# Designs tried in a protein design run: designed miniproteins, single chains, continued (3). Part 83

Each design is a single chain, and the fold is of that chain. pLDDT is the mean over its residues in the fold that is shown.

## One batch from the design tools (miniprotein)

Design m10856
Fold by ESMFold2-Fast:
Structure m10856 (fold): chain A 71 residues (1-71)
Amino acid sequence: SELDKLKDETTKLLEEFQLAAENRDLEGMEKQIERLEKLREEIEKVNPGLAAMVQQAIEGGRRELERLREE
């Protein structure tokens, strides 16, 4: 289903973000956040609940990126 594809893509982007964070790849982290933001807009049209979960992940990712930038 379309929803399953969106969930799989979300999981993949979150895993790629985590890998970038472990490697202190700030550019990689920013790219994954931008991709999640675009994906969230598409998810919002289909499943607002899932979009809210993705938004929470984006906010957490932005906080982690800001923390790493201050180091």
Scores: mean pLDDT 86

Design m10857
Fold by ESMFold2-Fast:
Order: C-alpha cells, then sequence, then structure tokens
Structure m10857 (fold): chain A 65 residues (1-65)
C-alpha cells in the first residue's frame, strides 16, 4: 500500500518537473489532474498514476488544457 502511495506522489512530482502538471484537485476518493500538452513521458507517468490510484481505491481523471 505504501509503495503505491509513494509511486503516485513521485509520479506527480515528475509530472510537475516536466512542466506538464498545471493543477491537482482532491475530493473524496477522486483525484483530478490538469495537464498541458501531452508528451510520451507525461503519458507514461499518467498510466503509472492510474495503476497506483486503482490499487489505492481512488478514481483518477485527467483533463488536458
Amino acid sequence: LGYYADLLNESLKKLKELGALKKVEFKDDKITIYVSEMTPESEELLKKMEEAAKVLGLSLEVVEL
């Protein structure tokens, strides 16, 4: 469980470092991630985050700006 929480947090950090992450909203069991123009690197990070969120029982929504 801690592994997936760490994976989610590290992936968010990397997405922010790439300049792709614009905003994150947390509400109940839902995470909404707002991203700028998608790159292969940001897509890979988002897939890892979706897997981690699923294991943690969270829903993940991605919004492209």
Scores: mean pLDDT 79

Design m10858
Fold by ESMFold2-Fast:
Structure m10858 (fold): chain A 74 residues (1-74)
Amino acid sequence: SELEELEEEIEELIERLKEAVENGDEKTMQELIKRLGELVKKIYEIDEERGLEVEKRVKAALGEAFRLQREREA
């Protein structure tokens, strides 16, 4: 289904985000964050409840990424 495909893409982008943080690739991080936001919006258009759960997942992943970035800069 479209919903399953969008959720799968989000998980792939979260993994790529972790790699970008580890490599210090700020440009790739910004592009991935933008794409994640677009996918969350699409999921909300299909299923609001699922959109909320996916948004929580993405926010948690972004929080982890920013934490790792701060540790690397310290």
Scores: mean pLDDT 84

Design m10859
Fold by ESMFold2-Fast:
Structure m10859 (fold): chain A 89 residues (1-89)
Amino acid sequence: PEEIKLTVEVSYDEKTGEWIVSVTLEGKPAIARITADYLDKGPRTIEEGLLGGKTKTFVFPSSVSRVKVEIMTPEGELLASKEVDVEPL
């Protein structure tokens, strides 16, 4: 059993009005499942393949209030999870 290391960074781009979510996974390839909760549309989920050691960037509009990042094996086993509230201050 290998330890999974997940880093999730969230920043706001004031010029575009968008949230930028960067996901870095150390170790083996996995699937990143990103669930963004839109104030007007509710939760929306996207799934992307991650190669170990690479950062993948996701961009969300200012109408997103919460982002959940789940890292899964190709078989659907949950390896790591991180949730971030993206409240505009």
Scores: mean pLDDT 73

Design m10860
Fold by ESMFold2-Fast:
Structure m10860 (fold): chain A 95 residues (1-95)
Amino acid sequence: DIERFLSLLSSKMVDELSLERLREDLRIAEEAGVRMEVEEVGDKLKITFLSTPDNSLQGKTLILTPEEAVVLIGGIASGLLKKAGKEVKPYPKVK
């Protein structure tokens, strides 16, 4: 559930602007078959991939700061939009 993920990120002092962007990015990921679970581990977040489109990351876990988690989610959503030939949020084009 996207709302559960956002509630946990909010409890880790992620600002409202970042939460709004994360909500959109998590929706994009979920529509593409990327499902994640998040747990609080001290000052960090444990992210577990429950499924991915090719299951390459299924069962993998990452321990990230809230800021790192935001960057990861944004990167996943951006990559999925680009792969689908859809409009990508304004991320710098890597040479």
Scores: mean pLDDT 69

Design m10861
Fold by ESMFold2-Fast:
Structure m10861 (fold): chain A 98 residues (1-98)
Amino acid sequence: SLEEKLKEFIEKLKAERDAKTSPYQKARDKLVKAIKEGKSPEEIEKLKKEYDTVAQNEIAAAAKQDPRLAAYLQAQHDRDVKNIEELIKKREEEEKKK
């Protein structure tokens, strides 16, 4: 019962976060677009900070409800950050080859 309610709540938070209108998804999309468009390193770092700030605010809010929700959101954010760092590396490799 408690585990099922936790899973349902996690799925709701995930759906809200993944929505294109969520602050998290908007910040992520803006950062990814800037990386793909070859924006300056300074602009990319600013957008990375904005994205992390949004994520940490959501994680802090989730922690007030249940620490397990915060842990789940942190793990998802860590994965998203890793994917973004891989995207940056691929872009740097493409610039070196061209």
Scores: mean pLDDT 80

Design m10862
Fold by ESMFold2-Fast:
Structure m10862 (fold): chain A 75 residues (1-75)
Amino acid sequence: AAPLALEIDAPADPASLSEEERRALRDRLARQLAEMLRAHPLSDEELEALLDGLAAMLGVPREELREAVREALAA
């Protein structure tokens, strides 16, 4: 699969998710991103663009998603 291919259990309406559900989805996505980045490193510019798109999809701040990915990479 392509390095940017992500497989998540996408909700029908992200705005309807509880904060706990959004955190669980974010954490799952962060783990998938960390695995992808370990196999196929992205430039800072590419990573920033990807995080912006995913943060918009989840309705969370980009910085929160970036931090979750950083923690997943350190695990």
Scores: mean pLDDT 70

Design m10863
Fold by ESMFold2-Fast:
Structure m10863 (fold): chain A 71 residues (1-71)
Amino acid sequence: MSAEEAIELAKEHLKQAKEYLEQLKTAPKEDIIPLIGRVLRHIGDAWEAILQAEKAGMPKSEAAKEAGFKV
């Protein structure tokens, strides 16, 4: 995977995490914990994609910033 492809994958996972976070604002109590789990999973998958960008030659801090993490 190229660094550019890994950054795009990280952006997509962060987008999914934000969508689940938005659903959390109106979710009933029984859905809160499952939705938090989905948010955390997508954040983790986004970070794994950042590590793949690092393996492709992009510094981890630069990759995280490009993907939209606050570093």
Scores: mean pLDDT 79

Design m10864
Fold by ESMFold2-Fast:
Structure m10864 (fold): chain A 78 residues (1-78)
Amino acid sequence: MKVLEFEVDESEDPAAAMERIAKEAVKAAVESGEPVKVVIKINRPDKVVTRTLLVDAAEVDGELVPKVLESSVSEEPK
């Protein structure tokens, strides 16, 4: 299984960050022919939040979109 790691800074636009992550996950899933594991690390002043997703590519109305199969969240104090 392919693993993609992303870091999101607190100052980054959430919509732009999510669009970037979704695009890369869909591309990787198509290229591998299997779901990909996406690890998103969000840096906050007091902690690091890690969101882990299992993402596949799905076709909806002729467009490739991310399909989230599994999700989990963990937090680690700084």
Scores: mean pLDDT 77

Design m10865
Fold by ESMFold2-Fast:
Structure m10865 (fold): chain A 65 residues (1-65)
Amino acid sequence: HHMEDIEEIKKRATKPYDLAEGAREAARRLIDVGVPKEKLDELAKNFEKQGRTEAAEAIRRVLEE
């Protein structure tokens, strides 16, 4: 129900992957359309160079799935 969904979202908001949910979702979409894992690793390195370490780690965790 809606109440539990809201509480689940709040719990996620305190977790590291919530800070990079957009990058995680983008990485999943890219894998789904057949982008090679090497391209996603390059994307993660790009985010890391920009100082967006949380986004880079989220992408790498998607690759580990």
Scores: mean pLDDT 65

Design m10866
Fold by ESMFold2-Fast:
Structure m10866 (fold): chain A 103 residues (1-103)
Amino acid sequence: EVTTEKEVVDALVGPGASEITTELSHAFEAALAYQRGEESPDPVVAKLVEILQKNRSTLQDSKAPRVKILSDEEAQRLAPKRGQSPQTIKDESTQRAREQGEE
C-alpha cells in the first residue's frame, strides 16, 4: 500500500502499460503452475521464478532505510549544504520518523 511504488511503475511503464501487464500476468500464471509442482517445459519460466524471489528480498530491504534515523556520517554530510549543525539535522530526521510512525 505504497503510493510511491505505483508512481514509479506508472513512470517506467507509461504508454502501453496494459500490454506489459498482460505479458506479466501470463508469466505469473506460468510461475504459479511451476511452484505447484507442475513441470514447466520452458526453462525461462524457472529462471523468472528465481529472479522474482531474489528481487523480492532486495526490494523489501530497500524499505528499511526510509524510516531510519540519519547516521552521524549522513548528518555531517548534509550540515554544510543546509547551513545547520549535524545535531539539528538528526533531530529533524528523528521528528520525521516519529511523524511517519505512531505517536
Scores: mean pLDDT 53

Design m10867
Fold by ESMFold2-Fast:
Order: sequence, then C-alpha cells, then structure tokens
Structure m10867 (fold): chain A 65 residues (1-65)
Amino acid sequence: MIIAETAAGMVEIYASVLGADVRAEASGDTLTVTVRSSEEQAEEIRRVAEKVAKNAGVKLRFERL
C-alpha cells in the first residue's frame, strides 16, 4: 500500500514530466491536488491522482486554477 505522502510525490513528479504546474498535499485521509494547466493536462493528471489516491486509501480532492 502506498503512503499518502508518497502518492502526493508521485503526482508531482508525473506533472513535472508533463510540464504542468501542480501542487499535491496529503493531509489526514485526503490527497489534495491543485493544477494550473490546460484542461487536457489537468485531466491526465487527475487520472493519475485518482489511481494513486485509491492505492494509498485516501480521498482525492482535485482543483484546477
């Protein structure tokens, strides 16, 4: 099982490879991902965030700026 802090780091690494501006934070039972990018990049990052949050057993809160 992935730890929530590891899940946050994985999302940030993936977003950096895509060239997207992202911030991911793990707090309690929630992984919060904030993205400032195109809608298409945001959807790609959201899919990865959903998978890693599920593997970490936490809720996902996804926001696009």
Scores: mean pLDDT 78

Design m10868
Fold by ESMFold2-Fast:
Structure m10868 (fold): chain A 79 residues (1-79)
Amino acid sequence: MVEEALEEVRRIAREAGATEEQVEKIVEAAREAVEAALKDAEGKLSDEEIRRIALEAARDEALRLGDERTAEALDRALK
């Protein structure tokens, strides 16, 4: 479920020490990526595919923000 994947992203970012502002930006990037992927796939994504897309987008946004610690934590969750 999309909401569960986004909550996992939020938890990981908070545990990595991201600020609330950074957490919200990271979660928003993950949400946008999942919503775009679901539209492209006509809703035919597994929970594991949704989770992967959310974590990858969150990692990329953390890197864009210069938060390498949060990006590393999100990358570890993908393994």
Scores: mean pLDDT 85

Design m10869
Fold by ESMFold2-Fast:
Structure m10869 (fold): chain A 59 residues (1-59)
Amino acid sequence: SAKEAALAAYEAALAGGADDDGADRAGVNISTGNPEGAKRAALAGGAGEEGAEKAREAA
């Protein structure tokens, strides 16, 4: 479901080092069908490349 994908993106972003704002925005981007936006949000929040890519792939 979109909620499960959004949660997975949020958790991946946090695990990668993103702050709560970046992780939340990554989840929102996945829920609206924007995996590229999820990666950018995770990176902006402080996640490393691997964590940001996992957030993107959560869709």
Scores: mean pLDDT 83

Design m10870
Fold by ESMFold2-Fast:
Structure m10870 (fold): chain A 82 residues (1-82)
Amino acid sequence: KKIEELKSELEKAEKEAQQRIDDYTAGINEAKERGKKSKNPLAQKGYQDFAETAQRQLDRVKAEYEKKKKELNEKIDSVIKE
């Protein structure tokens, strides 16, 4: 029962993280493509800065998911050990 709840939380966290990863990845790819097509150095820098900011958000999402995954797995292991 408790293991089932923890596994459900892990699955939900994975789905939420994957959705956010997909959204940021799409935004980064669009910014990179627009930057490549732009001949204006200021616009190129703007797209690069946007892509770098979005990449930092993506890295944060991945780090938060890995931390939550570790915490949930430790809780699952604790319940199994009982």
Scores: mean pLDDT 82

Design m10871
Fold by ESMFold2-Fast:
Structure m10871 (fold): chain A 87 residues (1-87)
Amino acid sequence: APSLEETRARLRAEARALLGDAPEVEELLNTIDALLDSAKSVAEAQALYYRALEVVLAEAERFVQGEMSREEALARALAQIRALGAE
């Protein structure tokens, strides 16, 4: 299985491909990194990774389908990822 670091690198690459290479995308990815770094176990980090991936893909899909702007999709994803860190 890929390491957590390889999995994180893939998520970063996919998010940039879908949402573009902008400071707001870097803020989102840094927030995800901080969330994963806060995990108390590898199992918790994997669970948080899959939840973060689901959020990013859902908001990116809405942007790609023209349902919202890139800025709105990024703001919504960031808010949801921050909420995961608060739980």
Scores: mean pLDDT 77

Design m10872
Fold by ESMFold2-Fast:
Structure m10872 (fold): chain A 80 residues (1-80)
Amino acid sequence: SPLEEARRALEEYLRTLEEVLRAFVADPSLSREQILADLLADGRARVEELGRRLGLSPEELEALLRELEERIRAMVEKLA
């Protein structure tokens, strides 16, 4: 289903994001707040585009955006 395809794409993005985040955390010029803000902005844009391409309902898109934000926040808290 489109939702299952979107979920798999989200999981792959988050896996790749963890690797990228480790490089950002190693940069002493970047604050945790700057990292979080940039990752949330990029992540939201990607999920919105994914929802448009796969034809997700507004409710499905909202649920994915909420999960994305929660997982990015948890990842930044753990690694940064």
Scores: mean pLDDT 80

Design m10873
Fold by ESMFold2-Fast:
Formats: sequence, structure tokens, C-alpha cells
Structure m10873 (fold): chain A 100 residues (1-100)
Amino acid sequence: MERVERLKEQARLTVEEVLAALQRFGQQKLDEARAGTPETAERKLAEVQKLGDDALSGLEKAAEINPESREVYEEGKKEVQAALDKYTAELQKVLEELKA
């Protein structure tokens, strides 16, 4: 395997781990919010937003360190952003329902 292909494969694994962690964490926080109070939902929303921001920042720094893998990290950032948007929207809906 060429050096560039090896770096891209490592980037893919990093993105997959980050995305899987965000999806697991997002689902857990969504379930906790649904079982809680409006205050709980607000806290869980903030926790998901922080994890998402940290993940996106981490992938950008990784792309700067390994520009040969930038395309993999940019695609990964789009998937992470989509997951963050999904869980943020679902948590906002839960918060609105709990305040109703």
C-alpha cells in the first residue's frame, strides 16, 4: 500500500471512530432528554453541541497536519456535521415538547 493510501486509510478509520462516537453519544443524550425534564434536555443539547464542535475542530486540525488526507477529513466533517444537525434538531424538538 502506497504511503498516501495508508494515510487516507488511517484518516477513514479516524473519521469512522469519531462519527460512531458522536452517533452513540447523540442517541444516548437524546434518550436521556426524552426521559427527563426541560432542564435535562437543555443540558443534553449543550453536551451534544460541545462534542460535535470538538469533533469538527479535531478533524480540521488533522487535515492541517496531514493535507494528503484532507479530502477524507472534509468528507468526514460533512458526515459529522449531518449527525450533529440531526441530534441537535431532535433534542430541540424534545425540549419544545417538554415545555408544552
Scores: mean pLDDT 85

Design m10874
Fold by ESMFold2-Fast:
Structure m10874 (fold): chain A 85 residues (1-85)
Amino acid sequence: SAALAALRAALAALYASRRAELEAVAARLEAGEATEADLETIRALAAEVAAILARYAAVSPEAAFRLAQLPAVLAEDEAVLRSAM
């Protein structure tokens, strides 16, 4: 569908724009050196993802489902990062 294609393009563009930041977070996580700044980076990314999903939620069941799951996904990501601090 056009809505699903637009959603995927918007998310891909967001992740591409954050690639260097996310690679740095991943490297620190693997090293057991995650920081509070990495938590803020993940929270900021989650907020941007939520904004994109919210734009498509009325026309995309995938967007609505992902938006509903996002708080649980963020909580799991934060727990993983905190385990490496």
Scores: mean pLDDT 88

Design m10875
Fold by ESMFold2-Fast:
Order: C-alpha cells, then structure tokens, then sequence
Structure m10875 (fold): chain A 64 residues (1-64)
C-alpha cells in the first residue's frame, strides 16, 4: 500500500478529489473523534462529502 497524500481535518472535498484523480481513486477517511474509517471513491466528490459529514472531524489518506 502506497500513501500519496494525507489531509488534515480542515481539508475540503475538492482538495481531496483533485489529488485522488491524479494518484489513485482510493480514499480512506478516519474520524479523529471515534476512530471510525470509511473507504470511498476519491474521484466521486459526493461520496467524499457524505463521508466527511458522517465522520465530522476526520483525516483523509489517498492511496493506490
């Protein structure tokens, strides 16, 4: 597994999507509050936005 980018809790869905389009569509979002993880298609902005809403304060990992 290769991590291409790590985004902190203030990152926008647009920022995550731009990196996922270039390096790999797999994005793992992890809640900083609960530790819950959601894997989404990082090229799909709606999926990224919905995951961020559900997790609240989260970090995002872009990987292949």
Amino acid sequence: MKIYAVFGPDATADEIVEVAKKYGPKVILESLVTGERIEVDGTNKEQVEEALKKLGRAVALVES
Scores: mean pLDDT 79

Design m10876
Fold by ESMFold2-Fast:
Structure m10876 (fold): chain A 77 residues (1-77)
Amino acid sequence: EIEKKAKKAEEFVKDQIIKILNGEITLDQAEKALDEFLKKLGLTELRPAAHRALRDMTSEAMEEFRKKLEEVVKKKS
């Protein structure tokens, strides 16, 4: 349930970063796709952390996103 949605959100962010790095999409396109995906999952509160992960593209920003995702999962469980 919520744990599956969390895993999908993390995988989606990673996939978008890979696509940006490969030149397949722009940051703006990735942010738009991410916003729609998070809305579909009911995880719009993750948007700021997810946007930071996309912009920074660092393991540190991804870890911050993962921590926020764990907080949201705990609150919704």
Scores: mean pLDDT 79

Design m10877
Fold by ESMFold2-Fast:
Structure m10877 (fold): chain A 72 residues (1-72)
Amino acid sequence: MIEKIIIYGNGEVVVTYTDGSTEVVLPGDIKFEGYKSFKDLKVGEVVKVTIRGETYTAKVVEEGETIVLEII
């Protein structure tokens, strides 16, 4: 299952799985409900994120040049 979502400063999105494997997500395959841009995400927020048609609840744990969300 997905454990973390990492958004790099260049706009690249990577998901980390519970087995430690990683996968790049295309920009069209990820959406944050209620947000126009991932740059609007702030530390401590709990958000709904849809990846390839599946919706997850995630908490923003890092913001700035790299944004990190943990699936909860």
Scores: mean pLDDT 79

Design m10878
Fold by ESMFold2-Fast:
Structure m10878 (fold): chain A 69 residues (1-69)
Amino acid sequence: SDADIQAAVDRISALWERVAPQLTPEQRRELVGLVRETLRKLFNNPDASKSELDALVEEFERRVREILS
């Protein structure tokens, strides 16, 4: 549900504030948005194949690197 996704996102956001305080507020907002987007895709596709999951992870990693650069 959206509530479960938001709870997970809030927890990850709080963790990043603690372990990566050097991130700008804009970078944190973009990373949190990316996590929310990725979790929604996973929750809406419970029958995702391994190759579909691998592709999602690769896209997530690429976009994280772009936000942090």
Scores: mean pLDDT 79

Design m10879
Fold by ESMFold2-Fast:
Structure m10879 (fold): chain A 110 residues (1-110)
Amino acid sequence: MKEKEDALLKALTEAIKLVDQGEELLLKDVDASKQKEAREFISKAASEMTGLSILAIGHILDGDIAGAQESLRRMAEIARKLSEKAKELGADEAAKLFEEAAKILEEAAK
């Protein structure tokens, strides 16, 4: 039980770090004409990710592995949407970081 909880928390922490790095690169690399669209998308995604990460941590602390995995799956969907948006905006390095975050979350949510 503890090893699974530690693995979920590690995956969550690493994925959040990659999302934060991806958001910074997205804002740096996006064309000036698309900066407002990028900021609005990041703001919404960051809000949703924060809520889900708090929920996931709560489930991990309660030993609710299934609840934690469901939260991580929803976070992975948001990371996938961030990756697609980054690709649409031409921020390929940011897209790669979001895709890596999604894969970490999906793997932990098995």
Scores: mean pLDDT 86

Design m10880
Fold by ESMFold2-Fast:
Structure m10880 (fold): chain A 68 residues (1-68)
Amino acid sequence: EELVKELEDLIKELQATIDELNRKISEMNEKVKKLNELIKKARELQGTDEAKKYRDEINKMKEEILKE
């Protein structure tokens, strides 16, 4: 019985870890979606000074995503 409880506690900890990882994946997907929107906007403004601001923001978000 004690061993079964220990295994159940480990399963709960693993499930909590999986839930945390899934939360991180969801946050990452949201950032990727925002990044894609910025890329689309930069393409629409291609050849303008305004596009440079979007490229800088895109590069910053890309670095943040790759660090996590």
Scores: mean pLDDT 79

Design m10881
Fold by ESMFold2-Fast:
Structure m10881 (fold): chain A 87 residues (1-87)
Amino acid sequence: DFIKKYKPDILVVDGEITVELAKKIVDSGFKGTIVAAGRITDEALDLLEKAGIKVIRVNVSGAPTPDSRKDDEKRVKEAIERVKRGE
């Protein structure tokens, strides 16, 4: 099946992207786009960009309420759709 089994084209990260997490993503052979719904450090962003990985930042509240979760989910879905359109 032509769906690449190994890695998705889009990786959504809801937490903080540290340098350590960025290194793990690069070491995993990921070559797609990251939708960063949490905080990302400048060093982590630099590592991902140098590896040819695109990073799209999404501002989310991270609050555990149902309304904030729905709003956060909508923002992430909108970012994914923009990536799919090549925007």
Scores: mean pLDDT 70

Design m10882
Fold by ESMFold2-Fast:
Structure m10882 (fold): chain A 62 residues (1-62)
Amino acid sequence: DAEARERRRRELRELAEGLRTLGHYYQALAQQVSDDPELAEQLRRLGAEYQALGDALLAAAE
């Protein structure tokens, strides 16, 4: 069913957008905690992981 496939792809794209937004949020937060380099690095890694997951889902959704 083409409608069901398009609905699933839309859901994946929406999820991907949310994950990419979270990734940007964590990277921005990392820049604000300059007095805690360990925390900043952890936040940067989390941001990158969320962005990568969003990119993977976007690729799967096409």
Scores: mean pLDDT 84

Design m10883
Fold by ESMFold2-Fast:
Structure m10883 (fold): chain A 71 residues (1-71)
Amino acid sequence: MDKEFREELDRIEERIFELSKKAAEGDKEAPIKMVGEAMRGLSLAVELNDEEGAKRITETLKKANEYLKKK
């Protein structure tokens, strides 16, 4: 269970990284998808008691919200 949660969190962070690139390039759908991935990742980080993972995902949510506020 713990290993499966860690693996899933790593995959989520990888997807967030790719979506972050698209959002920076002006993809309007990418910030919405980032929020969805980050919500799942935050839940997993809490289950894993991964404070650093939770911080990274929280920063991702802030970044996605900044993109969503533009235009």
Scores: mean pLDDT 79

Design m10884
Fold by ESMFold2-Fast:
Structure m10884 (fold): chain A 78 residues (1-78)
Amino acid sequence: SLDDLVKRIEELVRKYFDPSSPVGRALFGLVELLKQTKNISDAISLVESMLSLVRRHKPDEKDLIEELDKIIKELKQL
């Protein structure tokens, strides 16, 4: 479900990012927008924005990048 995918994203952001950092604040802000959206297209766009920030700030975190890409693919199947 969308709610399960959003929870998985929140757990990943919490694991890899400091909520007090600028990038952490941006990612947690996107998570809050994800929790409010009911539109799958909007959810995909938000997760793609998160993936772009992760690729920019933590490009070596291959497991995180792969997991976010998998979540985008799962969203596209909803």
Scores: mean pLDDT 85

Design m10885
Fold by ESMFold2-Fast:
Structure m10885 (fold): chain A 78 residues (1-78)
Amino acid sequence: MDFSGKDAKEVLLETFEEVQAKSTRSYDPRLVAAERRALAEALEDTTLSDEQTAEAVKLIRESESATAVLRWLEELRA
């Protein structure tokens, strides 16, 4: 994947919003907003390579949630 010209935070938040719009899960705007906020906050101090950004996008698309990518980001920071 090529993310040239986009910040990792922008790419991941756009991916999360796209996945939520297409999700077959029951719509809960409070939980979606909370997950989006947690993802945005986690990415404020994070610099990701193109490879790491691609992996994070994959995690969001496969899980339809920010939880898996948030755990992965914690592992990268440890």
Scores: mean pLDDT 73

Design m10886
Fold by ESMFold2-Fast:
Structure m10886 (fold): chain A 86 residues (1-86)
Amino acid sequence: AREELERALAAAARALGFDEEAAREAARRATARAVALIEEAAAQGREEALRQAIEETRAADIAALPELAPEVRRMEEALLRYLDEV
């Protein structure tokens, strides 16, 4: 799950033109921050509110950024799957 999220973020970074090493490092940092946020939301009993926010962002991002839609969609799907495991 965390590894899946990190892979999705690395793929998105590569799609944005990051080189392999920079994409991997950016994905590691972004994954750590996302995981901390999800765990904090879960600890506060707000995981459902966070899930709804991610789902709304997914719909809005696909509409606003069609050229990046596959990468954004995979990233948001990975976040939702990680949230399901908390």
Scores: mean pLDDT 66

Design m10887
Fold by ESMFold2-Fast:
Structure m10887 (fold): chain A 100 residues (1-100)
Amino acid sequence: SEIEEKILEALSLAVAALFLAAELGIKRPEVEKLLKEIRKLLEELHKDEDVARTIGLILRAIGDGLDLALKLKDTVTDELLDKIYEEAKKLLEEIKEMLK
């Protein structure tokens, strides 16, 4: 599903942003809010499906986000973090439009 792929990409970017914010020693409550909203959307999409499948997808997205954070940790700036956050937010808005 294109919607599922976009949700997983948005979730991965939000996870990466959360870990990169921690690496910079800064608090970004907007990143935590975005992550919760994306997660809620994934749970709603899979509400009638096998719980194990949904957990597996979340774990995959977390793994992908951690891999991205590890690649960027030595070069991350506040500006790069903002770009990752804005891309995740943009994907969430695209997903919301697709669900209308």
Scores: mean pLDDT 80

Design m10888
Fold by ESMFold2-Fast:
Structure m10888 (fold): chain A 84 residues (1-84)
Amino acid sequence: KFDKLLDVQREMHRIMGSIFNDEKFEQMGLEYIDGQRAYHNKDYDTALEHYKKALELAEEMNHKQAVEYLQKKIKEVEEEKKKS
């Protein structure tokens, strides 16, 4: 549950570890963490805002895997919001 989200975050950080732009990488990670926190609190709109900001940063870094991952995460949150 929460541990799985942290494991996914750690994997994302490892995948992104090859990125030269530390500032954008750090900001993307912070946005993702804030999104996870909002999602855990069932604040789906806030979670979507943070995940979308992380996606914009991933796009700026041209990191295909992070973009795909964040797009899937956004869809997952949207589906959970529909159930609520």
Scores: mean pLDDT 76

Design m10889
Fold by ESMFold2-Fast:
Order: sequence, then C-alpha cells, then structure tokens
Structure m10889 (fold): chain A 74 residues (1-74)
Amino acid sequence: MLEEARAVLAEARAKDDAVGPEGLSKEELKEAVKAQILGGVLQGGDPEKLIKEAKEVAEKFGIPELVEFAKELA
C-alpha cells in the first residue's frame, strides 16, 4: 500500500541515509536524473522542457551540475 511505502521512505529519511524521493541519496538521484535527461534527448524529446525539469530538480536538491549537463545537450 502507499501508506506502507511512505512509512518505509520516512524511516529512511529519519536515518539520514537518503536525501531524495524513494530514499535515494543525492548522488543516486543525480545519476538517475542524468540518465533520464539523456534518454529523453535521444528519444527526440523537447530539450527546453528537459532543461527546465533539470533546473527544478537541481534547485530542489542542490545539484546545479544537472543544469549544466542539460545545457550541454541542448
């Protein structure tokens, strides 16, 4: 259930083992987002939208390198 999944996620955050959604660390989240951006560009996705999404994630989790990565692909 969503309730149980949310409880597990909350426990992971309480341990300070995770800083992102789904209990991902900042480094794991960064790699996952980079892979999604690259995949999106390869699929012919909208680069402007991908850049905006990367900027929002970078601002939310303090990963400015994602914005630079998206700009390099545009």
Scores: mean pLDDT 62

Design m10890
Fold by ESMFold2-Fast:
Structure m10890 (fold): chain A 82 residues (1-82)
Amino acid sequence: SLAEELERLVERATREAPEALREFERMRASGETTEEIPAELREIFEGARLWLEGERRGDEELIREGRERALAGARALAERRL
């Protein structure tokens, strides 16, 4: 399914290209955005951030919440085809 594929892509991307996630986190923290990010995409990115933070800290609740948010955003995005 698309949601599961996006979950795998997000997990792989955060492990293989942490700089990309760091750049997004920096952009959010500083308010730097070149374009408005759709709410569904923001949920995916925020979920990925929480998931990665949970893995770094060994916080199973953060991992669960991050994964659920990322997947919910991915499903909403798939339903809208945006």
Scores: mean pLDDT 65

